# Designed miniproteins, single chains, continued (2), part 105

Each design is a single chain, and the fold is of that chain. pLDDT is the mean over its residues in the fold that is shown.

## One batch from the design tools (miniprotein)

Design m7893
Fold by ESMFold2-Fast:
Structure m7893 (fold): chain A 73 residues (1-73)
Amino acid sequence: SAKEEILKKIKELEEALKKGDIEKAGKLIKEATELFQKAKPSLSDEEIKEITEEIARVGRENREELEKVAELL
């Protein structure tokens, strides 16, 4: 499903961030964002909440690495 594809990309992003692969993390953020925006009209409120909560968790746990990614954008 679209939800599963987005969650998989978020997990790949988390792995890249934990490895300090800032370039790959930036690419995965873009890919995950594009997938989410494209899928959003077909997602339920529950699916959107699950995706958003996972994004928030990854953001909290990887704040310093995400700050480095933001400098590339």
Scores: mean pLDDT 83

Design m7894
Fold by ESMFold2-Fast:
Structure m7894 (fold): chain A 113 residues (1-113)
Amino acid sequence: SAMEAKFAEMKENLARLARRLLAEMEAKGVAPEVRERVRALLEQALASTDPLELARLVVEVARLIAREAPELNASARELVVGSTAEAKRLAPELAAELDRLEAETLAYLDAAE
């Protein structure tokens, strides 16, 4: 279906952003245990069949980065904005909740710097 195709595209875009984020974490010397926690959350997001669950898992990644690797906040922001925008396209009925999650997460990232 068109919705399944859009969800697959969203997951492909998330996988690309996830690989870039994990590579940047390694390049900047982020602790292996933090990188593994981020990887596990991103793998859960990619395995999800629910756009809202995927968005919430991405928010958890961003909050973890804000606490443990704030030098990566710009990359975390990009991941959150991209994922919530695509989730809203798949589930417009959840737009208000997704906008709230995005705004709260971006404020948390801004406060961490």
Scores: mean pLDDT 84

Design m7895
Fold by ESMFold2-Fast:
Structure m7895 (fold): chain A 97 residues (1-97)
Amino acid sequence: MEEEEIIEILSEFFGLEKSDIRKLIDTLKRLGLKETLEAIREVAEAIRNKDEEALRRALERLIRLLEENAVPLAMTDKEVLDIAARIVEALRRKLEE
């Protein structure tokens, strides 16, 4: 799946700004946080495939990884940490549905 497809899917599904999602992905790439990038891709694929069980599992994993990555994200850019926090809030809202 192309990165722009991932950004579009996540933006539409969670009501997030495309620029925020892109900035997070770019920062994760620079930091080499491959597992978190894979988790983002898994969420987008589950949404595209309308697989509710896969989506729930992918959301739980992505939330955990973003929380674990809070310190390295903060050390890079405070704005990216704030973006990650907003994304986690959006993910949690969908998980609670």
Scores: mean pLDDT 82

Design m7896
Fold by ESMFold2-Fast:
Structure m7896 (fold): chain A 55 residues (1-55)
Amino acid sequence: APSGRERVLEIMRRAGEETAAWMRANPDASGLEMVRKFAEAMARAEAEVRAEAAA
């Protein structure tokens, strides 16, 4: 099983990539919108990694 550190790094990687892609598509986004998008991406990535670990 991956370590807790490896799991956190994978969640951060997925969330960062999703957020970066969203920011490129939304160049007029405010800093608050970017922070909110990153938080939503983090929650989604955590749920995905948790589901993969449960399978």
Scores: mean pLDDT 82

Design m7897
Fold by ESMFold2-Fast:
Structure m7897 (fold): chain A 84 residues (1-84)
Amino acid sequence: EREAILASLDEFEKFLLKTLPVQHKLTQAVLGITRLSEEELEEAEKILLEALEKLEEKFGKKELVEEGKRELRELVEELKKQLE
């Protein structure tokens, strides 16, 4: 039932549903509310990078996507340094 509803959404809605929970989790980590494991940070980076690549392909916002990728990598690197 729920899976069938999600499958009926367009690619953009699936994109948002996939990325919003990950963005929220990263925001909580940045604010020091929670700590993410290295595996959780790597999975979050992978999900958001793939999402940014799909945005570039679909909407052609290359400069915004490149800046977003840079900021994401810097954020993940900073959070990983807190674990080391």
Scores: mean pLDDT 72

Design m7898
Fold by ESMFold2-Fast:
Structure m7898 (fold): chain A 51 residues (1-51)
Amino acid sequence: SSAEETAKKIIEDLLSQGKSEEEAIKETAEVLSQYYGLTREEAEKIARKAL
């Protein structure tokens, strides 16, 4: 799956756990950076768009 699809699933899961939007974005960006080799800036951009 694409980074965008992965971001949507992670954000959806984190929000369902009661995390804030900013916490969900941060944690999702960390995962995307690690698995897709993205910079933190690009990963945060993708995570924010997944909201």
Scores: mean pLDDT 83

Design m7899
Fold by ESMFold2-Fast:
Structure m7899 (fold): chain A 63 residues (1-63)
Amino acid sequence: SAEDAFNKGAEYATVKEKSVENYEKAKEYFEKAIELDPDSVVGKLGKLGVKDMEEEIKKLKEE
């Protein structure tokens, strides 16, 4: 479900170690939540999650 995809994205973004790999996996799951239900609360939050992950990945790569 879109909620399951969002929850996995949040797990990689917040619970697991802060790394490019984990943020890229979080981004993939947030994109999956958007794909499954773009107009739901989790789809809308997933769009914000994708942007947040892109910024975190950029920050880590610019070190």
Scores: mean pLDDT 78

Design m7900
Fold by ESMFold2-Fast:
Structure m7900 (fold): chain A 96 residues (1-96)
Amino acid sequence: SEAVEHAKEAIKHVEEAIKAAKKGDLEGAKEHLNEALKHLGEALAATTNPEAIEHLRKAIEHLNKALEALEKGDLEGAVEHAEKAREHAEKALEAL
């Protein structure tokens, strides 16, 4: 399904954002977090499953917090929120 493909792409971009952040590549991390947000939004638009919607919304919330942490130079906080976003995106994928 379209929602499944977008959720998978979002997870890949979250993983790349975490790798970039751990290397101190702030621009790369930000780019991948924004791509993950785009794909989570597309997955959210493509599903009517309430459990998937709950987890997609939580993943989006955590990615926004990861971006805020990056803007403040908080790399540890950015990675923690990105990991939480990945966990919720995985749970959304299981419900899709």
Scores: mean pLDDT 89

Design m7901
Fold by ESMFold2-Fast:
Structure m7901 (fold): chain A 84 residues (1-84)
Amino acid sequence: EEELQEEVDRALALIGLILLSKYSKNEKVREEFQKAADALAAGDYETAVEHARRALKLMEQDPNASEEDIRLARLVLETLEKLL
């Protein structure tokens, strides 16, 4: 079921973005994931991917970033890219 899989992937990506926007250690990372979540909720997948990529780049450049959060961010970004 193609449509059902896309709906599930979108819901899981949105949950991941919301969790990262609330619980990420860095304020700028949280702001970028919040913008990505808002864009995804509005159906703007390109903008959601752009903000998720910016957030992941910031996390990868931060030596204090959680490896668990980075893995979640990568999974969310991969899921969003499949929805483009």
Scores: mean pLDDT 84

Design m7902
Fold by ESMFold2-Fast:
Structure m7902 (fold): chain A 64 residues (1-64)
Amino acid sequence: GDAELKAFIAKLEEKIKELKEKIKELEEQLAKNPDDKELQLEKEILEGVIALLEGVIAWLKSLL
């Protein structure tokens, strides 16, 4: 029901916050090693995951 959907949305929003903190950590590492291809790729993947999760949240909110 709506309560379960709202709880799930809240969990996804919390996950996005965690992923954004991870990106901040990667940006600090990249500031020291800007040519690190593995760190660049990890950051791009996490940014992509956040975009997908934000899309899912927007879709789920449209159901309320």
Scores: mean pLDDT 88

Design m7903
Fold by ESMFold2-Fast:
Structure m7903 (fold): chain A 83 residues (1-83)
Amino acid sequence: DYLANGDWEGAIKKYEEELKKNPSAEKYANLAEAYLKLGKYEEAIEYAKKALALDPNNKRARWILARALYKLGKEEEAKKAFL
């Protein structure tokens, strides 16, 4: 892929600053995806859950949550998040 780990670390810092100004489900989902891309699955789960707390119908956050749970071997929790 075109983005290296260093680019995702920079994206995380930017997304954290954006969240401080105006938090939203989409911004939490952006941060969750960046952590997922870095292989930081626990952090990806945390921020995906925060996105879903603001918008339970956020399909991207639900997908990120399912993918991160699957990567950690938590397949049953991942199935519940995917549905």
Scores: mean pLDDT 79

Design m7904
Fold by ESMFold2-Fast:
Structure m7904 (fold): chain A 73 residues (1-73)
Amino acid sequence: SIREKLLSLIGEILDLIGDIIELEKELKKLKEEFKKKPSEEIKEKIEKIEKEIEELKEKLKKLLAEIRSLPPI
């Protein structure tokens, strides 16, 4: 049913939001470390996490678009 699909999509969205929040927390810590003691290793870790966050945000946008396309409940 549409309701079951909506609940499933909401679950996936909540999981993605959780993952994004955790990665943003890690990114904030790495940026603070980089500010105190700049290193190529920390810079590479920052770039990797920023890319992961952007990929998750794109997945989130697609799921939100899918919800928007569903008929009203």
Scores: mean pLDDT 84

Design m7905
Fold by ESMFold2-Fast:
Structure m7905 (fold): chain A 95 residues (1-95)
Amino acid sequence: MSDFEKLKKEVEAILNDDSLSIYQKVQRIIGKVVDFVRKNKDNPELLKKLLELVKETRKKLEEIAEKRGYPDSEIITARMHLFALEKDIEALIAA
């Protein structure tokens, strides 16, 4: 299994962990993504795959939060944190 496939499985596990708040899901996902970036910062093709994973994860997290009845303010906060992460990855790809 590739490191990227392992990351995808870990992110899906976090998204599906009903014991975690939306805030806790966001923080754990950010931590795993940042660790992956640190190890792969010189590989733009892997960073492009990571960017798509983060975009997909943001949309899934928003859907989960809405279906669980989280307040709009918490959904917006989660969106902003993951969107900022997307912009950081885009900047690394452009460098």
Scores: mean pLDDT 84

Design m7906
Fold by ESMFold2-Fast:
Structure m7906 (fold): chain A 77 residues (1-77)
Amino acid sequence: SEARVDPLIAQLKDPSTRVRTRAALELGRIGHPRAVEPLKDVIENDPSKTVRAAAAEALKAIGETQLAEEGYERIGA
């Protein structure tokens, strides 16, 4: 739901690494395209390797969701 995405995007800027990690993973689970740019920002700028890894996994999950919804196969070689 779109209503769940906005609070999670805000939580990506939380002072707690645990909160930011959870927010990134939840955004990946929801798979909403609005999370793509905030998650890219986290990968490039977040001081925590754990949070950056969670954001990378979230982007992968969102990409897989978008490809499935569009009828494309994941193997784009």
Scores: mean pLDDT 77

Design m7907
Fold by ESMFold2-Fast:
Structure m7907 (fold): chain A 63 residues (1-63)
Amino acid sequence: AKEYEDKGEKYLKEGKYEKATEYYKKAAELARKDAEEGKISVSTAVAMELRYIGAEIDRELAE
């Protein structure tokens, strides 16, 4: 999960919004599964979903 989040942040800083959104989406999907298994809190999974949504909005605005 964290490795996808870190890659998403790296691409976001480089202005590669499409790749950043892709990695944040993967991070959010893994966080959801981890929360379902009790490995992380639901609030952590929700925070990851919000990061993905934010990245998607930034991508659309940057176009």
Scores: mean pLDDT 75

Design m7908
Fold by ESMFold2-Fast:
Order: structure tokens, then sequence, then C-alpha cells
Structure m7908 (fold): chain A 60 residues (1-60)
């Protein structure tokens, strides 16, 4: 259902934003390895959010 896709997309967007924020904080502290992992996770979650958003638009 469209509502389910929107809810899931919002969840992945929130996860992406949180991982990006954590990555920025870790990078400022000089923890480059952990920062890279969080940026990668943010990218993955953003991709999932975009896919779900596109699916919701197709069903609108």
Amino acid sequence: MIDSLISQSDSYTSLSEEHFRLGEELRRRGDEVEARRHFLEASVHLGKANSLDNQAQQLS
C-alpha cells in the first residue's frame, strides 16, 4: 500500500540522516574509518528511500 511505502521511505531517510550526522561527528574527531562506514550506510539507506519514494509515486 502507498502509506506503507511512504512510511518505509521516511524511515530509511531518517536512518540515512542519522548515519550522515554520525559520520560527520566521527570525521571531526578524526575517526576516518568509522566515519566512512557511516557515510556508506547513509548512502545505502538513502538509495532505499529513493526507490520506495519512486514506487509510491508510481502508485499515486
Scores: mean pLDDT 80

Design m7909
Fold by ESMFold2-Fast:
Structure m7909 (fold): chain A 58 residues (1-58)
Amino acid sequence: SGIEKLVEEAREAAEKGDYLTADTLLGVALLAAVVLEAPEERLEELRELEAEVQEKLE
């Protein structure tokens, strides 16, 4: 799905140290997941990933 691709791209950005891009992509993925009424488990996973990336953002 589109959400899965955004998460994958965000992880790749984070691996390169590009936390700003990773944060942006995860934000878009979370918004899409909310709009599409994704399962709560998926929303929790996305929120955790975004929190980790934001903690790394200077």
Scores: mean pLDDT 81

Design m7910
Fold by ESMFold2-Fast:
Structure m7910 (fold): chain A 74 residues (1-74)
Amino acid sequence: MALPDDVTQEQIDTINRIIAEGIREGLSVEEIAKRLKETVGFDEETAKKIFEQVLKMREGGLAGARAIADALAA
């Protein structure tokens, strides 16, 4: 829905793994975003969307809090 069709299921799995591992290891948002670009090779638009998601998860912003609350409700 939010991601373009250029992103395959394998790439989504890789993205989720890199983000989760980076957060667990305490990597900076910039380091996580760099790994995503280098490993998956996104287009600029897709890279911006993923980077924004990483920023929200790291900062604990409203979007991150809402996503966590929604996941807990499911």
Scores: mean pLDDT 59

Design m7911
Fold by ESMFold2-Fast:
Structure m7911 (fold): chain A 65 residues (1-65)
Amino acid sequence: SMMELEKKIEEFKKKAEELGLKVVKTEGDTIYVQSTSKDVLESVGLLIRAMAIGFELGLSVVVAE
């Protein structure tokens, strides 16, 4: 249901924000994330963690420009 999807998106947003990532937008089950870190290696590590969280929740994670 839409309500179940919204709960998964909010859980993802909370976890992404705890990691220091910004959620730029959502489209259905797809979440667009952006790293706020200036360190490239740190950004890659955070994005991999975000993808793993998305996979666990059944959401698609896309890196925004």
Scores: mean pLDDT 82

Design m7912
Fold by ESMFold2-Fast:
Structure m7912 (fold): chain A 57 residues (1-57)
Amino acid sequence: DILEKVEKFAREHEGSVELLYKKAKEAEKKGDLRLSAVLYTAAKLLEIGDEIDAELA
């Protein structure tokens, strides 16, 4: 559910959140869970930033 939300949000913000999320998924597929977690967190932080900017507009 959380992954679905992040994935959809990343697709809506193509080129920013989507790129980091894709990198996180690639790392997870390779079994590098630490790298995946770091990239996922970065994508999530950008997602929050984008939402705040949109809300304040």
Scores: mean pLDDT 66

Design m7913
Fold by ESMFold2-Fast:
Structure m7913 (fold): chain A 69 residues (1-69)
Amino acid sequence: SAAAEQAALEEGIEKTLEEVRKVLEEMNVPEEEKEKILEEVRELLEAPVVDEEKLEALVEELRKRKKIP
């Protein structure tokens, strides 16, 4: 059913967010910033068409923040 397919997709999104959260914790990203990033990633993954370019831009933004003293 469509509901079961949606549930499976949500589980995939949750697993992806869990991995992202783990990476952000290892990078010592502040908790407030971490939650905002996870929310942005979730919105991108829940879109009917995943915008890989936006995801890549978000990752690059995180890399830049990591390098700022």
Scores: mean pLDDT 70

Design m7914
Fold by ESMFold2-Fast:
Structure m7914 (fold): chain A 68 residues (1-68)
Amino acid sequence: EKEKREKEIEENLKLLEEYNKKSNEYDKKAQEYLEKGDLEKAREYYLESASYGVLGIGHAVKALSLKK
């Protein structure tokens, strides 16, 4: 069913954009904490950024797998 495939592609691309935005937000926060010398907080935010980045990649791969 083409309509279902198109909806899944759209949803995965939206999630990719959301996760990339979150990844960038957390990366920025990590940089701010690093500049303040708060290494523990910087580490936590870098891990969150990486986590959202990986989630985004997963949704990008899913969207590509649904295309012909």
Scores: mean pLDDT 82

Design m7915
Fold by ESMFold2-Fast:
Structure m7915 (fold): chain A 84 residues (1-84)
Amino acid sequence: MAEEAERLIDEAERAVQAGDYETALSLVKKALELVDQLDPETQRRLLPRIAEVASRVAGSPDFDVAIEATALLIRVAVRLAELE
């Protein structure tokens, strides 16, 4: 499970580098669903990486993609605050 989440995050990071924000958003949404099922230590490690991708996707010229990425970023920030 953790390995699958890390794989999705790695793919999302590559998608952002390629300018494929829609694919990056889809991948981090899947990664976040998996990370929500993991232990708190793994969540603290992976959630910041998801936040980095979401932050970059929030800069997308596609308004719908940017808004969804911003909502995801807020959700990740809330989860990190709950884990401290």
Scores: mean pLDDT 84

Design m7916
Fold by ESMFold2-Fast:
Structure m7916 (fold): chain A 83 residues (1-83)
Amino acid sequence: LTPEEVADIRAGLKAAIEDVKKLAEDPSATPQELANKAVAARILLVALRFATETPTPEDRQLEKEVDEAVKKAGEHADKLRAA
């Protein structure tokens, strides 16, 4: 992967994290939407990890943000399924 392609993955991951966080706070979200957005963010994180041998501080921060966003999305989805 080129440096430009790695930058595109980082940009895509940032957008995916924002989407997951936004949806996790949305009471009208469906469990399927939450699952789809969480999976998309995880796929981009895996791509970033594969693309970079040495994570930057930004990359480590993005990984933490994915973990937090996915956890919140899962908790929200569980509440929606229980209703």
Scores: mean pLDDT 82

Design m7917
Fold by ESMFold2-Fast:
Structure m7917 (fold): chain A 60 residues (1-60)
Amino acid sequence: MKSMEELLKQVAEGDEEAKEALREEARRAARGVGRVLGLDEALEERWAEMLFEAELEVAK
């Protein structure tokens, strides 16, 4: 598994594979939070999308 910092650098370089890996990492984090907070599936997916967009902004 690549470090988050390494993934962010590769995404900033325009690597589509790294961007997909970052999206999957955001989905895993959202699932973990969703289980702890009791979020429904739709709320969990929205959380994953928001986290992914926030990480893309940081990668710039």
Scores: mean pLDDT 73

Design m7918
Fold by ESMFold2-Fast:
Structure m7918 (fold): chain A 58 residues (1-58)
Amino acid sequence: GDLEEALRLAREAGRLAREGRYEEAAKMYFQASDLFRRAGEPAAARAAEHEARRLLEM
């Protein structure tokens, strides 16, 4: 479901960020954020969006 997909994307985004692939990680965090919102998890959605924006400043 949307929650499982959001968690999978957020985990993969974290891996990309650790590898220095910041733009790709940010895009994936934005996708996870949208899925968290659809799953009814607004706090997780906000956290994912915040991480995406932070990575775009790297």
Scores: mean pLDDT 89

Design m7919
Fold by ESMFold2-Fast:
Structure m7919 (fold): chain A 83 residues (1-83)
Amino acid sequence: MEEILKKLAELEAEAAKAAEAKDYKKAAEYLRKAAELVEENKEEIAEWLSKEFGLSREEAEAAVEEMIERLRKLAEEFEAKAK
């Protein structure tokens, strides 16, 4: 879990760095990679959220889906700025 969270933080940091450089296309690419990382590790993240925060399995799965949707929406916003 810690390694997944670290990779997610690194991708988000790279997205922020790209956005600061006004490379919004690259920022969007990093955010899409972050969403993909969360999607690929959905079950592990949901289990961690359930155990760490006392969420039900259903609540934890919903929280992971919300995280993926938020990352994808932010990527779409940066893609719009790039055009």
Scores: mean pLDDT 82

Design m7920
Fold by ESMFold2-Fast:
Structure m7920 (fold): chain A 106 residues (1-106)
Amino acid sequence: RREELLEAVRRAIEWAKRLARERATDEFRVFVVGGRGGEAVTVYAGAVLDPVDGKVVASAVVELEGDRDLAEEIAELFREEGFEVRLEEAPGVYRATGSLRVDAPA
């Protein structure tokens, strides 16, 4: 359901914020895999070290099939939570990414 998806997105946001606070890297967590009413949905969060600038990039990502309005709503939720937001479209698939960039620990 939409409410369950949005709750999973909020959990992914909190996890990304935790990874950013802890400067954690090489961590992934999947919150939702499968379909909302039979449509494919994936929600996950993780953090990586960016080799170009040495920053920790903690991200929450949602991939949706066929629901652009919901993808845009999720992108707005990321923006409200202080993330850098990217919304990408491939044929039939939308990816909303919220990212936090923090300096790696010394």
Scores: mean pLDDT 76

Design m7921
Fold by ESMFold2-Fast:
Structure m7921 (fold): chain A 68 residues (1-68)
Amino acid sequence: STMELIEYLFKKYDKDGDGKLTAEELKEVLKELSIEVSDEEVEEIVSKNGDGTVTYEEFVEFVLEKAK
């Protein structure tokens, strides 16, 4: 299912095991999901945490919104 793929890819690219993806890792996951995003959209979402990352919850919400 889409959710199982999302969970798998998040874990695959979360190389630090901290439950977060960097902007670069997020772009790679979105490419594997065939989701078209601009660099500006990625930077906007990762800037919300102030450290240039997205949490798993933010990542899931973002992917589900783009997959609609």
Scores: mean pLDDT 77

Design m7922
Fold by ESMFold2-Fast:
Structure m7922 (fold): chain A 75 residues (1-75)
Amino acid sequence: VEVSEEIEKVEELAKEILREKGYSEEEIKEIEEIIKKVKEKKVSEEEREKAVEAVKLWKDAMEEALEKYLEEKEK
């Protein structure tokens, strides 16, 4: 599905944005792992606060990545 492919490209850009902001590869992988747990609805109650923070960081990065993706697509 085209939407899934576009989301994957935006997710790669979001990771690049996190790297540019000074997050390490290990920190990015940890965020990605937590986001995966959120998508799978496997977040425990103890992980809730950490998951909320990770989702917020990921949403901000994804929003910035989407803006860059759309800007590049208009060329």
Scores: mean pLDDT 76

Design m7923
Fold by ESMFold2-Fast:
Structure m7923 (fold): chain A 57 residues (1-57)
Amino acid sequence: MEEEIDAVVERLRETFGLTPEQVEALRVSFRDLGVVDPETLERVIRNGRALVAELAA
């Protein structure tokens, strides 16, 4: 569970060049979701792009 969250966050960090503060914020949000099924992870990754765009604004 935590390992899967860390893997998703690391993928987003590499893709978007996130700061350590942004990485920590995403980890907290992903823990709150409490789900690890592949469909949910795919949706979270897609939504992560929109969230990163909002954070960058």
Scores: mean pLDDT 64

Design m7924
Fold by ESMFold2-Fast:
Structure m7924 (fold): chain A 60 residues (1-60)
Amino acid sequence: MSLEEALEEARRLREEALRRGDGGAAAIAQTTVKEIEEGKLSGEEAEKGLRAARESMAAA
């Protein structure tokens, strides 16, 4: 996954988590968005953040 694709996915997951009232998943997704925007993540690290957000939402 490219960083551009990861950023779009992270924003989508943040919006979904907020719609569900899942503050934990929203926070994970928002952190991933911020770190991608600041150039702090590789594509692999971004995918890890996306996975964590999805797992948080699945557990809630």
Scores: mean pLDDT 79

Design m7925
Fold by ESMFold2-Fast:
Structure m7925 (fold): chain A 76 residues (1-76)
Amino acid sequence: DIELGERLRRLLEEAERAIREALKRFPEVKKVEAEIIVRDDETVEIRVTVESENKEAAEKAKEFVMNRLEEALREA
């Protein structure tokens, strides 16, 4: 319980950093949102949503944020 809370806190901090970096790296991206979903079996799912008029920029930004969050989840 406590260990799960600490891992989720670190994951949220990484999400904030990754989103800020993505917005700087992909200026055509207007918004990035990350959702962290904890299931009743304590599995963690990550969803990333990106808003951009440029589909390629949106896909790259989503991949960037998702890769960083998946790496943080593995290290946590």
Scores: mean pLDDT 78

Design m7926
Fold by ESMFold2-Fast:
Structure m7926 (fold): chain A 56 residues (1-56)
Amino acid sequence: MSFEEALERAVAAARAGDGEAAERLVVEAITKGQLSDEQARALGEATRAALREVGA
């Protein structure tokens, strides 16, 4: 899974209100070692922002 795929899938899950699926997608992308520290941070921040949007 590329960074772009992980970002799309995690944000989509977060916007659907599925925080558990969103978190699993983030962890999976990071644990496969495919992301830089910068990409991992961006993925986490974007996912949390999407979760806040649906929770507000």
Scores: mean pLDDT 77

Design m7927
Fold by ESMFold2-Fast:
Structure m7927 (fold): chain A 80 residues (1-80)
Amino acid sequence: MADENFTKGLKYLSHGKYEEAIEYFQKSLEIKENAAAYAYLGMAYKKQGKNEEAIEYFKKSLELDPNNIVAQLNLRKLEL
């Protein structure tokens, strides 16, 4: 079954509704922990300028799936 919370998170993220996107990605993770939801949580925090939280979630994404391209590319851009 498609995770409706993950899909809603993506929709809010695409419309610049970052707080709502975060809420839905967190709800997705409560149902089943997954690398994609962590990666997009990182993107939502990054869009809010919360780089420390973004880095944490990208790292969590890579712990579940080292090949997650979204997490890999965004973590490289946040290098310091």
Scores: mean pLDDT 83

Design m7928
Fold by ESMFold2-Fast:
Structure m7928 (fold): chain A 98 residues (1-98)
Amino acid sequence: MEERKQEILRRADELLEKARTSDSPFKDEVIALIEEVKRVAEKATSEGELNLIEQALDLIEKALESKDPFEREVYLALAAMLIATVKNILKQREKRKK
C-alpha cells in the first residue's frame, strides 16, 4: 500500500510539472486538480481508494496529451468526479471512526 501511495505522489508531481510547462488554457484547472489528488492520496488507506486515484491520474495524463479541447474537458471532468468520490469515502470513513 505505501509503495503504491508513493508512486501515486511521484506521478502527480510529474504531471504537475508537465501541466506547469504546457501552453494549455486549462493549465490552472489541471494544476488545481493534481493538488487535490495529492491531498486525497496522502489520506488514502484502502486499495479501492488508491485504484480511484490512479484512474484519475490516468485521465489527467490523457487530458494533457489530448489535442481536442472537448476531449480534454471530458477527461478532466471524469478525473474530478473520481477525486470527489474518494473525498466522500474519506469523509465517511472519518465520520465512522471519529
Scores: mean pLDDT 80

Design m7929
Fold by ESMFold2-Fast:
Structure m7929 (fold): chain A 59 residues (1-59)
Amino acid sequence: SPEELAEKLGVSKEVAEAIQRLIDAGVLTPENAERVARTLQAAGILTPEQAEKLVEYLS
């Protein structure tokens, strides 16, 4: 859920909702999580620590 994602990753509700939509759409999967997390980090949406937590969450 977006609430659990926001708490686990330390992101805003808006960012958590966007990430949850990517998961629900099958765009963000365990197989591509590292690449997607790096892309979000490069875009300034996630910090390095938040990107690592996202990959761990999907493992």
Scores: mean pLDDT 83

Design m7930
Fold by ESMFold2-Fast:
Parts: sequence; structure tokens; C-alpha cells
Structure m7930 (fold): chain A 80 residues (1-80)
Amino acid sequence: AAETIARARAILAALQAEGRALQERYGEAAEELALPLALEALNALAALVGLPAMSLAELLDPEAHQAKMDAIGAALRALA
């Protein structure tokens, strides 16, 4: 349980660092690169808690995105 949360935090920290590096190096182009990284991050977290992966179309749908984030958050809280 604690180990799963630690892994989720490590994934988020690594992806935030990568996002900052992209923003520093590529400026406005980082915005287009950030979407695939956000999708990869969310799918990594979903896999960690046993939830299905989401598509880019679902990430861009605010309702589907929020539902997936709520499910991941609930699963992580259950492991706390």
C-alpha cells in the first residue's frame, strides 16, 4: 500500500521534472509535447491501481478525464 503510493509519487515527480525540462528547452512547443506525457502519466497511474488505460480522445474530454482522475484518486486513497 505505502509502496504503491510511493511509486505513484515517483512517477508524478519524474513526469513533472520532464515537463519542466521540456518547457525550459522548447517553450511553446512544450505544450504539444505535454499532452502525450500527461496521457503516459495518467495511464501509468491507472495501471498501478488496476484501472484501464485511457485514450488521447478521453484525456481531451473533460468529463471522461475527470471521471478517470476521480477513480485513480479513490484507488490511491484506499491504499493509504
Scores: mean pLDDT 69

